Designed miniproteins, single chains, continued (5). Designs and how they scored, part 104

Each design is a single chain, and the fold is of that chain. pLDDT is the mean over its residues in the fold that is shown.

## One batch from the design tools (miniprotein)

Design m19611
Fold by ESMFold2-Fast:
Structure m19611 (fold): chain A 55 residues (1-55)
Amino acid sequence: SKAEIKEKMIERAEEILKDKPESFVEAVKKTIEDLIEQGLYDEAERIIESLEQKS
């Protein structure tokens, strides 16, 4: 479901960004949530992949 996809992606983002400032983490989480709500799952996944490459 959409809720399950959102939960999993948010958890992945939080794990990657756990050492980052809270304001940055919240901004990324909101962006992922907004993309998923719009049905843009591929865009949300690309953001997570970008974060993994920079960490």
Scores: mean pLDDT 81

Design m19612
Fold by ESMFold2-Fast:
Parts: C-alpha cells; sequence; structure tokens
Structure m19612 (fold): chain A 70 residues (1-70)
C-alpha cells in the first residue's frame, strides 16, 4: 500500500485532497475518519524526520490508490 514506508509528508491541505478523493470514490464516514487520523499521525512522523511534502497531484493519486484498497 502507498502508506507503507511513507517517503514524504502530507500537509493538512493535502490530507483534505486525499479525503475528498475517498469521498468521491464512495468511502464510508468511518473510513474517512480513520484515514484522516492515520494520515495526520504518519505525516507528523515524516515531518519530524525532515521528509519533503507531497505535491497536490501526488496526494490525489495516493487518495485513489487508498480508495481502491478499501
Amino acid sequence: APLSGLKKAFSDEQIDIVLDVLKEMGASGDQIMFIRSYLTRVSEEARKRGLPYYSDEEAREIGRLIAIGL
């Protein structure tokens, strides 16, 4: 899964992009809440390690990959 071994961090705006893609692709409210919490935590850890931010386009692509895996 694209979340395994994150190479970059998500900004708050990029997390919202991911979640909007998940909503568009039919994810449940429980799935949305879980993914928001998870992405926030892993992005905080990635940022602490000095990893760069994803682009908005990369965030959208990752959102689609997560949605397919749900």
Scores: mean pLDDT 81

Design m19613
Fold by ESMFold2-Fast:
Structure m19613 (fold): chain A 88 residues (1-88)
Amino acid sequence: SMAALRAQIEAEVARVEPIAEAVREAYPDKPAREQMEIVREIARREGLDLVTAAMVAARLAGQGASDEEALAVFQAELERLKAERAAE
């Protein structure tokens, strides 16, 4: 269900928070978008695939995309991340 998926994303967001803080401290002079790229790479490496995919979908929603469009992007990114991890 959407509620269960949202709860899992929220749990992974709590895991990403200290990563985002560490990146802000390590790279204070970098633009926010570059800091977020570093956060996303670390989150991907740590296996936080749900929050990584949710960050991509949230950017689309911020541009006026529908829930259906955002969900499609979220699912595509999840499949991509799983494929990358399966490739070792």
Scores: mean pLDDT 78

Design m19614
Fold by ESMFold2-Fast:
Structure m19614 (fold): chain A 83 residues (1-83)
Amino acid sequence: MEEVIKELEELLEKAAELAKKGDYKGAAEKLEEAVRLVEENREILEKYVAEEFPDVDPEEAVEQAIERLRALAKLMEEKAKAA
């Protein structure tokens, strides 16, 4: 569980650094990797959410996280096309 969270954090940090450098395509690719990681580890992340945030629906929280990451990846792709 903690290893998955750390890997997700590393992917998000890399995406942020790439976007900061103007590499929006690279940032989008890292965000898409983050989406795949979350999708592949849904059960582990749902358990994490249930333990840390007992008032939140774990399935809804993970689904919303995937949706937000996909939206960010799409935004980065659009920025890459504009550059």
Scores: mean pLDDT 81

Design m19615
Fold by ESMFold2-Fast:
Structure m19615 (fold): chain A 85 residues (1-85)
Amino acid sequence: KELVERILKSLDEQIEYLKKRLENTTDPELKKMYEDAIKQLEELRKRVEEAAARGEPVPIGTIHEYANEKGEIVGLELVTAEVPL
């Protein structure tokens, strides 16, 4: 149970981080990328809760931000794996 709680906390922290980035973003393409990433993490969070309730391997995930040489974000990707309970 504590492992599942840590996974959910990690996802919640990532969602809050991306929401903060979205608030500071004016570029429409980058806004859409952050919105899509937040949605993917929220969907993953639901999958964690469902898998944990069934005693199945729980998904984990982290968003990777890709930056150019100036440190400007140009892409986001959700990288996922599964962890047995």
Scores: mean pLDDT 82

Design m19616
Fold by ESMFold2-Fast:
Formats: structure tokens, sequence, C-alpha cells
Structure m19616 (fold): chain A 94 residues (1-94)
């Protein structure tokens, strides 16, 4: 799990989605929470959508909102993903 967390955070840093300070805090919180494979997969999908749809700021906001919650709920993941998709569609239509 630790190697997967490190790879996720490095991907977010390389994509410019998080700052080094945000990446350090995200890594700390994910390790402390003992994240499921589903949660890491969800965060990887948020990062991928942000990059592919050109919505890096929305992806950053979704990830920050997730790391501010120590309980890491599935409902929060769904809400963040829907917001990211909505923002991307609004940008495409503008």
Amino acid sequence: MDARIDALVQRLLDAGIVTPAEGKELRRRLREAGPSADLIDALERVADLGVRLGQLDAARAAIRELVDNPDFSVEQYAGMLLRLIGDALDAELA
C-alpha cells in the first residue's frame, strides 16, 4: 500500500495537481487512514479526469476536500467526482 500511495502522490505532483506541501500532507493522511484499494483507485480516477478534461484546479479542489476529512467516506468521493465532471462539462460548453 505505501508504494501505491507514494506513486499516487508523485503522479499528482508531476501533473501539478498538488504542491509539495499538499503532497506531503496527503501522503500522511492516506497512510494514517489505512486506505482501501477502492479509495486509492478513486483518487487516481479523479487525477486522471482532471488531466484528461483540462480541469486541474477542479481535481486539486476535490483531492483537498477529501484529505480534509479523516474518515474518507465513499459518499464524499462520489460528490467530488460528480463536481469534477460537472465543472468540466460547464467549461466545455462555455
Scores: mean pLDDT 63

Design m19617
Fold by ESMFold2-Fast:
Structure m19617 (fold): chain A 79 residues (1-79)
Amino acid sequence: EPSEEEKRAQMEKKLREEIKKEVEELRKKGEKDLAKLLEEVVNRALEVQRNGSREEFAALSEEYAEKGKEIEEYIEKLK
């Protein structure tokens, strides 16, 4: 069974992949400012993953999910 450190690395990889996909879609739509904002949330999540607790990382992951939804809704309003 992987160590707690290895589990955190796996969670980070999954989070990076999900965010990368959303950032790519935003950039394709020309929403560079929103893509930058999402990228900043990623950097904060990674910082907490490195220095924070599991609970803090989970909380940021949830915050990211809410931010992603908010960004999608904003893009829909622009159409």
Scores: mean pLDDT 66

Design m19618
Fold by ESMFold2-Fast:
Structure m19618 (fold): chain A 109 residues (1-109)
Amino acid sequence: MEKAQLARDYGVEAARYATEAAEIGEKSPQPNPEGVELARKAAEYALKAVDAIDSGDFEKAHEYMEQAAEYARKAAEIFRKHGLPEVAELFEKAADYMRKAAEYAREAS
């Protein structure tokens, strides 16, 4: 139960940071389409992972969080390359929380 709660807490924060970063990236004066797509996938998979935790499917939660972290890291690279380091930093923070959520989900399964 405690590890499941930690997976959820980190997962919710990861989804929040990824969603915030995606919204800021999309509202930039010259949004990069590849970066925006990766950003949306990071947020989508983080939310799917939280839903999986709520359903007790910790194996799927782990898989979705690992996918979310990969998309978040790729988004961070693109946004940093295109002069949005603040958005990149939010995705790097999201990726860190996604990996923590994945580790706790694996321990809960």
Scores: mean pLDDT 84

Design m19619
Fold by ESMFold2-Fast:
Structure m19619 (fold): chain A 55 residues (1-55)
Amino acid sequence: GSAARTVIALVEREHGVPAARVRELARRGDAAGLARAIGISEASAQRIIDLIRSG
């Protein structure tokens, strides 16, 4: 959905992680992997994944 696309674009722009990689990590539910990739807490990464999955 539109919300998921916006969140993925923001992560790519702000943290330099390719959109395809963000989508892969969200599809896998890999909060720890996303947290390591962008340097945030695993809890914050899980919220981002939940937003991508719900949008």
Scores: mean pLDDT 83

Design m19620
Fold by ESMFold2-Fast:
Structure m19620 (fold): chain A 61 residues (1-61)
Amino acid sequence: MLEQAQKLYEAVKDIIDAAKKAGVDLTVSVTPDGVVVEASGDPKLAAQFKAQAEKAVQQTL
């Protein structure tokens, strides 16, 4: 479980950093039932970064 969280963090780190520069807080959490991606900030930018992070998660898993 921790190993999966670390791999996902590394895969989405650049997206999280880009979101932060745009004023969006992006959170990626690994749970036994799957991965949860949350974004807060400007609704349009938050939706775009959330979609990018979800795509990166799917490619990593």
Scores: mean pLDDT 75

Design m19621
Fold by ESMFold2-Fast:
Structure m19621 (fold): chain A 77 residues (1-77)
Amino acid sequence: SEAEQLIAQLRALLAELKALVDAGTLTREKLEQLTAEIQRVLQQLMTLKLTPEQREEVEKLVREAEAVLRAAAERLA
């Protein structure tokens, strides 16, 4: 489904961001790119009718995104 594809994209973007933060290779340009892509995927997910299970997964991924983005911002400060 479209929702499952978008959720998979979100997971992949978060995994890439986390890997770059952990490796110490994250650049400001890459953070801006990944943040924009994450926001785009989340906006698309908000237009879809999600199942309760999909909604719970998205809520968990949003919290994970907030934590990872905070860590990324601290790394680049």
Scores: mean pLDDT 85

Design m19622
Fold by ESMFold2-Fast:
Structure m19622 (fold): chain A 92 residues (1-92)
Amino acid sequence: MSPLVERAERLFEEALRIAERAIADLRAGRISVDQARRMLLEAEIKLGIGLISVGVAKMLGELTPEQEKRLEELKARAEAAIAELRALLAAA
């Protein structure tokens, strides 16, 4: 199994988890806006590194159609959560 594919999956899952947790904790008043902005930055960095890992895996032919579909679905979910967090912070 490609370590680049495994890394991309892990990074997208971590980005999604961080963004979802930040949204939930912000809405519940458990974290500050400043803390949520740090979480947004961490999620964006992880998403970016994951995107690079997917790109390299594609160039090396290490990505199956099933893996590509799964990574695209994870990427879309992570991007949506990051966008929601960004909108919530812009309103604060």
Scores: mean pLDDT 89

Design m19623
Fold by ESMFold2-Fast:
Structure m19623 (fold): chain A 67 residues (1-67)
Amino acid sequence: SAYEERMAALIAEYERRGLPSEEEREEILKRLEEAAKAGVQPWSREELERIHAALAAAALRALAAAA
C-alpha cells in the first residue's frame, strides 16, 4: 500500500541518518504519553507518520545494538 511504502521509506531514511537519538526518542514518547493523558491529538496525519517512523527507526537500531 502507499502508506506502507511511504512509511518504509521514511523509517529507512531515519535509520540511515541515525535519527532519532535515544534522548530524542524519550522526548517523543513523553510528548505522546502527555497528549494521550490529556485526551488530545494535536498532530496532523503527516506529523504522526513522521513520529511513528522515527520511533520505529529507533527501535530497529536498539534491536540491532542488542544483538
Scores: mean pLDDT 73

Design m19624
Fold by ESMFold2-Fast:
Structure m19624 (fold): chain A 90 residues (1-90)
Amino acid sequence: EKLERYLKIGEETFKEVKPELEKAARDAGLSDEEIAQVLEMAEAYMRYTVRLLARAGIELSDEEAKELIKRDMKNGFAIGLEAVRVDRRA
């Protein structure tokens, strides 16, 4: 049950923040393919955080869970941006 609760919070948070991340990636000059890749990284980090919170048995309010998931999701996005920059060998 905790997994389903945190997953719902994570999915809602991702939908809320996705337009902001997509705009940031586009403003950074990423292609549509690269934008899709960094958004997938953000979603992966959201799902990892959800699983960790559920497995740890940590009792968080919806707001606390949302803030932690949002933080880790944005970290995943930032790592994705750096990976695109490093892998671009022109």
Scores: mean pLDDT 83

Design m19625
Fold by ESMFold2-Fast:
Structure m19625 (fold): chain A 75 residues (1-75)
Amino acid sequence: SVEELRQKGLDALAAGDYETAAEYFRKAGEVAMEQGKYDIAAEYYLLASRAYSRAGKNAEATKWGKLYQEAKDKA
């Protein structure tokens, strides 16, 4: 579920595993998009973008930041 993916992302953040956190948040956002929950998807894509940035994954951070904006525009 989105909630389970969210919790795994938060656990990874607490552990300092920013890349793993970003992967869980992006997956939560993708599931929310499939459910038409664009506001929730935007929130998770933003969390993924920030986590990728903290992991030094600048290309991924930029990609998910753009998908955040697209999801926000649909909400």
Scores: mean pLDDT 87

Design m19626
Fold by ESMFold2-Fast:
Structure m19626 (fold): chain A 79 residues (1-79)
Amino acid sequence: MEKLNEFLKKLMELTAPHLTAAQQVAIALIAVGDLVEGKSLEEAMKTAKEHAINLLRRAGVSDEDIEKIEKELEEIYKE
């Protein structure tokens, strides 16, 4: 639970310049939904990351900036 909160906080911080508050809440709800369905914490974080990346691409964020965000998020669940 604590690791998910740390991940979501970091995801929101990194995406805040590019995504709306509603989009950020939607990503958090996807992660919570995966956990309710019995998926692992790591799977929930990976699903949230994938949805965030898709939204960033739609918002016109560069592939370089998306890669940087993805690497920072992956650092949280690698440990």
Scores: mean pLDDT 79

Design m19627
Fold by ESMFold2-Fast:
Structure m19627 (fold): chain A 62 residues (1-62)
Amino acid sequence: GEPAMVVATDRAETPEEARQRAIDKALEKARSLGLRPVAIDVEVEEHEDYFEATATVAVVRP
């Protein structure tokens, strides 16, 4: 079967902004594919000068 997940990564100066940017990016990607999000998981990694977040969105066909 087709993969049922959409993944996006983004960065920001704060972990909250990095999370939100990654979520927004993953949701826009799901929307562009015509898929409906059903669950979201977000991982945040701290770097020297920024935070990087990876959002994984479980998706279904509408």
Scores: mean pLDDT 82

Design m19628
Fold by ESMFold2-Fast:
Structure m19628 (fold): chain A 100 residues (1-100)
Amino acid sequence: STNEKLLELAKEAKKLLEEAKRAVEEGDYETAKKILSEVLEILDEMIKMSKDGEVQRLALEVASLVGEAKKAIEEGDYEKAKELLERAIELVEKMIERLE
């Protein structure tokens, strides 16, 4: 079902965000940016697939935070990037709870 697919995408986004945060912590900034680009693609798919306005709102907010985190990495503000990724993970967890 659409809800099952959205739940799978949300869980994948969470795993990738946690992996991106670890990459930032380890100084692997190129890997972190690549993973964040993959997260943005997943979020775009979720926004287009979902008919739930709250899921769309959360996915858009996560996409905004991920975009800001990627920019922070490019600017060398790794502490800001980690804070933004932690906030993104919390919002994805709310999406998962809503989809379960």
Scores: mean pLDDT 90

Design m19629
Fold by ESMFold2-Fast:
Structure m19629 (fold): chain A 73 residues (1-73)
Amino acid sequence: SRESIERDILQAFVLMQATILGLNSLEELRKKLEEAGVSKKDIEKVIRTVEGRASLKEAQEALKILSEILRTE
């Protein structure tokens, strides 16, 4: 569906931003988000998005979180 395609695109963007940040594992991603002051609940949204298990809403929120972190690097 269109919604599934949008989720896949958001997952791809989140993965790309994590790669640009040099985050090559889920453990490195969690550590970076924790250091940036992201809540445990929001960290899990980002992890679910990377794993392709997030809802469209969660994937949109994950992209915003990682985009803000990328702006500070």
Scores: mean pLDDT 82

Design m19630
Fold by ESMFold2-Fast:
Structure m19630 (fold): chain A 65 residues (1-65)
Amino acid sequence: GNVAEGCVNAVEGSLEVAKENGAPEEILKALEEALACCKSCLENGDGEACDKCVKEAGEKIDSIL
């Protein structure tokens, strides 16, 4: 639903910012993993996976901002 879509948009935006700022490979990998999780949640409707995607994406965004 909308939560998973918001997660995808937020993580994708963070990836663009991280790439522009030359973030280390570990940060880029973590954001790509979070993006894959958000997309999986959106496609499969797994509530537990969705909650994890949202939490992890938020933590990664906070780490970059």
Scores: mean pLDDT 73

Design m19631
Fold by ESMFold2-Fast:
Structure m19631 (fold): chain A 74 residues (1-74)
Amino acid sequence: EKEQKLSELRREKGRLIEEYHAARAAGDTERQKEVEDRLLEVDIEIYKLENTPANKERLKADEEIKKTGKRSKY
C-alpha cells in the first residue's frame, strides 16, 4: 500500500516538475508559484510515507515553509 502510494506520488511529482519548467519557460510566475506549492505538498506526503530520520527533518522544514507562505529563503 505505502509503496504503491509512493510510486503514484513520484509520478505526480514528475508531472509537476515538467509543468514547473514549462511555466518558467513561459515566464508565468503565478503558475510557477502554484506548481511550487503543489510540489511542496507532494514532497511532504512522500516524506511522511518514507518515515526516515532525514525525511522527518526535511518534512519539518517544508511544513514551516508552507505555514509561512514563503517558497524560498535568502
Scores: mean pLDDT 72

Design m19632
Fold by ESMFold2-Fast:
Structure m19632 (fold): chain A 59 residues (1-59)
Amino acid sequence: SEAVERASRSSGVSKETLLKAAKQPTAEEGGKVILSEKPELGEGGAITLAARLKEALGL
C-alpha cells in the first residue's frame, strides 16, 4: 500500500507495525501499537498517524 509505504518512510515505523495499527478497531488502539515500536512519536502523534492510515486504507 502506497499510504503505508509513505507513512513508514516519514515516521520511521515499520510497515508491519503500521498495518497492525490500521487494523485496530480505533485510532487510539492503533496509536498504542505504533508507540510500542516508536514511543518518541508521542501519544497524539501515534493516534493521528493511526487515524490517517485507517482513513487511507478504508479500515
Scores: mean pLDDT 84

Design m19633
Fold by ESMFold2-Fast:
Structure m19633 (fold): chain A 100 residues (1-100)
Amino acid sequence: SLEDELNALIAEVEAAMAAKDLAAVERKTRALWNKTQRAVLTLERQGRLDEAIALLERALAALEKVLAWARENGAPEEFIARLEAQVRALRARIAELRAK
């Protein structure tokens, strides 16, 4: 399922953070972002708004953890800026869908 696939990617991101593998964290967060975008678009088109919101909230929590980890571990400023933009985008999208 989309939820199982998202949860698997979140677990992979958390494993990469525990290993302090910045390259893996960057690759897995990109995969998580892309998967979240596609899943939400699919759920919205099907009218499954509550499920879309739940996936966005789960992805947001994961990206906020990555952002905190990136700041603590001296990740490149470009990576931190991208995570900050992605966190803002997810918060805005959740607010938009909740207003429907």
Scores: mean pLDDT 90

Design m19634
Fold by ESMFold2-Fast:
Structure m19634 (fold): chain A 95 residues (1-95)
Amino acid sequence: SMRDLAIDTLISLINEIKKNIENKDEDGLTKTYGDFLKTSVDLAMTAGGNNDTKLLDMISTVNSLVNQALLAYEDGDYDKALSLLDQAIDYLKKS
């Protein structure tokens, strides 16, 4: 389904963000976060066009968690950043 494809895509991108944080790869993090934001916008536009409110709510929740993770990373709280990314992945897997 469109939701299954969106979920798999978002999980893949969040795993790349997580990997770049674990490796302290700031250039990789910037690129992957940019890819995540672009993909989230594209998926939200598609979901909105299809009146898929469940997918819109999932995208909104995941964006909030990923944004909080990056703020934690910028503050040097890597454990919190990784925990928030794991929460985003777990949320998507349960959806």
Scores: mean pLDDT 88

Design m19635
Fold by ESMFold2-Fast:
Structure m19635 (fold): chain A 74 residues (1-74)
Amino acid sequence: KDKIIKEGEELVKRMNEASELHRKAGDFKGAETLRSLANELQNLINSGKINEKILRDFHRRYLELAGVPGSLLD
């Protein structure tokens, strides 16, 4: 489970970094969506409700949001 938590925390970090990049680029809606997604994942980590399926779902949602500007994809 510690590996899943670590991967989840790394994804939260990437989402927050992507949110900041979107905000700097003037995509305020994309920035807010990424920040909201990061907050949802962080809450699941903090509540101990994270698992492989949830982590995969958040990765998919992140990739969908970050797929427009290729430079934002980590």
Scores: mean pLDDT 78

Design m19636
Fold by ESMFold2-Fast:
Structure m19636 (fold): chain A 104 residues (1-104)
Amino acid sequence: DPLATLENLSKEELAELVAWLQRRLILSDAGEQAKKLVDQAKEALKKGDIEQAERLLQQARDIVAQGRQRAEEVYKETFDYLLNNMSKQELIDKILELQQQLSR
C-alpha cells in the first residue's frame, strides 16, 4: 500500500520526495536535449569526426550538469518551502498528485 508507506515517512523525507519528483520533471527536458546531442555525436563518430563527436558529448555533459544545477536549486528552494509551510498530510497528498502526473 503506497499510502501506508508514505504515512511511515518523516515530514523531512516526504518534503524530499516532493522536491525529488519536481526535480525529475526538470531533468526530463535536459535529458531529451542531451540525448539529441549524443545521437549527433554517434553520427559524427560513424563519419570519423572524433573532434566533433567530443564537442557534442561535452555539450551533452554541460546540459546535464546545468540541468542538475537548476534542479538542485529548485529542489533546495522547494524543500525549504515545503518543510516550513506544509503539513505531513499535505505533503502525502502532493506526492500522490505528482506521481499521477508523471504516470499520466
Scores: mean pLDDT 82

Design m19637
Fold by ESMFold2-Fast:
Formats: sequence, C-alpha cells, structure tokens
Structure m19637 (fold): chain A 84 residues (1-84)
Amino acid sequence: EEVEKLAEEIVARLESGNPRDEISVLARAFSVTANVELGNKKYEKELKAIELAKERASPETRRAIDAWMELGKFAAKLAKEAGE
C-alpha cells in the first residue's frame, strides 16, 4: 500500500508539467537506482515504488524514468570500476 501510494505520487509529480517536480523525480530515480546498485539497502522500497510508477506511467514518462534509472546503473558501475 505505501509503495503503491508513493508510486502514484511519483507519476503525478512527473506528469504535472512542472519542471521543478519533473527534475526532482528524475534526479531521485537516478540517485535511488545508483544507491541500490551500490548496495545501499535503505533505498530498496523507494526503488520498488519507482519501478511501479514506471509501469503505470504513460509511454513517454516511462521512457524518461527508464533513461534516468539506466544512467543511475551506469554511474554505479563507473563508481565501482573507479573504486569510488
């Protein structure tokens, strides 16, 4: 239930047409994904909510979330390779 509510909030903010909300949500998707990839377990529930938001979003919004999550995974990979 909490994960579902958070997912609905994420979709609403990203699809609000407000650049501040869009930037905040996409930056958070990047950060949460990178942190989970780096082993930070406290972000796992939020990552679940972002994945659920992605499934429920429009195709355009889903592509935006996917792009920022993939950047997060890539950033985590680079950080691991650099020893940081």
Scores: mean pLDDT 80

Design m19638
Fold by ESMFold2-Fast:
Structure m19638 (fold): chain A 73 residues (1-73)
Amino acid sequence: LPPSVQEVLEKIEEFKEKIENAPEEELDELVKEAKEFFEKLLEIAKRTAPQEFLDLLKEKLKEILELYEEKKK
């Protein structure tokens, strides 16, 4: 019952939007939730997904972490 690719991408965009609009005090919790989501997803995907999708997930996680760092400064 892993989420579909579409559902995964929708959740990633939701995390990006939440982090972009969140106050500083909520950023740590949102990033923690995003990291947990990606860690679980990558563990499943690395066994079944094509390399292109794994690379996409890693890129999206990097984007989220960069947004977090920029907002935390």
Scores: mean pLDDT 77

Design m19639
Fold by ESMFold2-Fast:
Structure m19639 (fold): chain A 89 residues (1-89)
Amino acid sequence: NKEKVIEIIERLKELIEWARKNGRTITLEDREIMGEAIELAKEGSEEALKRAEELLKKLEERLAKNPNPVDLDALDILLLSLDNALEQI
């Protein structure tokens, strides 16, 4: 479902931008959660979309709890990667 994939990627971009503004760290586990959510959205089944929403909620909670300063260049690279994913769908 193209619309749902776009929605998930846009929400991920918003979460990364929030993390950037609030000095939060994006971990390797957080990146894995983001990738899994995108793949579930691409799958597009009712179960997969529900699981993607659960992963987004988990990611949001994880980002809110991590106060460590971030590498802003690394966050900009992540945003560019998500923009490229949007271009491919």
Scores: mean pLDDT 75

Design m19640
Fold by ESMFold2-Fast:
Structure m19640 (fold): chain A 115 residues (1-115)
Amino acid sequence: NDEEKIKRVIERMKKMGVSEETIEKFKEAVKLLKEKKGKVTVSDLALVRILVLAGFSPEEAAEIILNKDIDGAIKFIKEKLNEKEQKEVLSALAYLAELSNDKESLERILKELEE
């Protein structure tokens, strides 16, 4: 169920040494997604984790996922992260887009990685 999936992601983040502050942001973003769309997918949970670890607020992460706003995500990444962090986060988003068969987001992210 969704609660067990969320719990497993949180347990993995804790084992990876992610801060309690970042884990709380993850929980809040997931709560906002559940309130707005009812059901949270494994892809949604992976996207929330990537965005929150990159420094997005819970509200920003939830809005990007709800609106499928890949351009907003890319803009934030380019404005807030250094070059190394940008490549790492964009690569993670590209990998997730490929796994979820989101060809439009994948193409847009790959274009940024080539620049």
Scores: mean pLDDT 81

Design m19641
Fold by ESMFold2-Fast:
Structure m19641 (fold): chain A 77 residues (1-77)
Amino acid sequence: SMERKRILLQFRVLVVGGSITLIETAKKRGSITDEEAEKQKEDVRELLEEILEEAKELKDEETIEKVRENLERLERV
């Protein structure tokens, strides 16, 4: 159902947002290398792009905005 798809997208955005926080924390603590941080950021960016495409198909404007905010957060890391 469309409702189930929206719930799944919202959950995926929350999980990916958590990943951004973990990357930022690990980088600040020196727990990961710059190369490892860049690779993890790339993986997160790809996931956000996939969510954005699905959200656009569903015309889920709220999820589109949340993805945009997470992409901006990712670039600040």
Scores: mean pLDDT 87

Design m19642
Fold by ESMFold2-Fast:
Structure m19642 (fold): chain A 61 residues (1-61)
Amino acid sequence: SAVFEEARRLARELWEQGESIVAISERVRDFLRRQGVSDQEIQRLTSDIASELAKEELKKS
């Protein structure tokens, strides 16, 4: 869970810095791969984070 918490924190920091959702997803995926997380869990968490950030971007429109 600490690894997943760190991934979400990383995603939030990059989003606040103005990075695109695509760039954030790539950075989060690379981080999780380095931590030895399974491909299935990486795909699931990356999709969840991208969905959450997309909803936040829509609120600005």
Scores: mean pLDDT 81

Design m19643
Fold by ESMFold2-Fast:
Structure m19643 (fold): chain A 70 residues (1-70)
Amino acid sequence: SRTYTEEDIEGAKNELKKVPRSEMTHAWLARALAENGKLDEAEETINEGKKVFPNSKLLDMFAGYVKKKK
């Protein structure tokens, strides 16, 4: 499994600022946050992504993953 770092979080946040309507960037940021123990921020990122992509199965899967880690 890949190790996610604070640098990965910063990179994902920068990409989201450039492409705010990216399902993959929301998922990448949420995963990086969750792997660094920032579960509340990961959940907020998923919720913001679901406002743009309300039927995203990818974001629903990550929402379930974050809830299991809490």
Scores: mean pLDDT 76

Design m19644
Fold by ESMFold2-Fast:
Structure m19644 (fold): chain A 120 residues (1-120)
Amino acid sequence: APELTWEEFAALLRAAGDKALVVHVYEDEDGKLVIRVYSRDGTLLETKVLDEPDPDRAVQAIIEAAKKAGATYVALALDPSPFGEALARRLGVDVEPGVPTVILLKLENGQLVPVGYVRA
């Protein structure tokens, strides 16, 4: 997926409106994967915890959250970590190690398709 400017990223999110979710994925102090799902206004909708950091399980959890919320787009915020890099690669994005990254994903035919990404 292409690197977007912040202006391009913001324009795509405005166009998506209420059909966009913000998802933050990080590893906690116990090594568990935490997935936090927010609406576009910053309201926390749900928190999912996975016992082990598995990119395939994370992708499925994000797809389920998007379907449940009726969202067509996901802005996925990834903390700089080996897991974040693995999840980005699973989604078809090469992220720079040590740089927080937001990936814009579209839910098409039950799959997350990368539209682009920005460095945070």
Scores: mean pLDDT 83

Design m19645
Fold by ESMFold2-Fast:
Structure m19645 (fold): chain A 115 residues (1-115)
Amino acid sequence: MQKELEELEKKIRKYIDELVEMLRNGEPLEKLKEKILEALREILKFLGFPEEVIEKILELVKNENIEEAISLIKEAAEELGLPQELLDLLIDFVRTAKEILELQKELEKIEKELE
């Protein structure tokens, strides 16, 4: 469990750092969204989620149904017997990714209002 937690933290940190760099470089919203879906697919596979469940979660995240995606993650995690610490970190990642997308949307809106 400790090694899995450390590995998950490293994966999440890598993807958050990549997303923050993309945001700083003014990458389009669609590229940030693609990177989030890539990250989430890798993390869910690492945690042992079934492929069918992964695809459903990714579809919900792609459509910005984040709370429904989190609910499905919690349900599937319970069926897998996923440790609470791993589940909490996964949910925190999904929420942080949503915040990054919302920040990019606000930055694009502000830039349009200043021109």
Scores: mean pLDDT 84

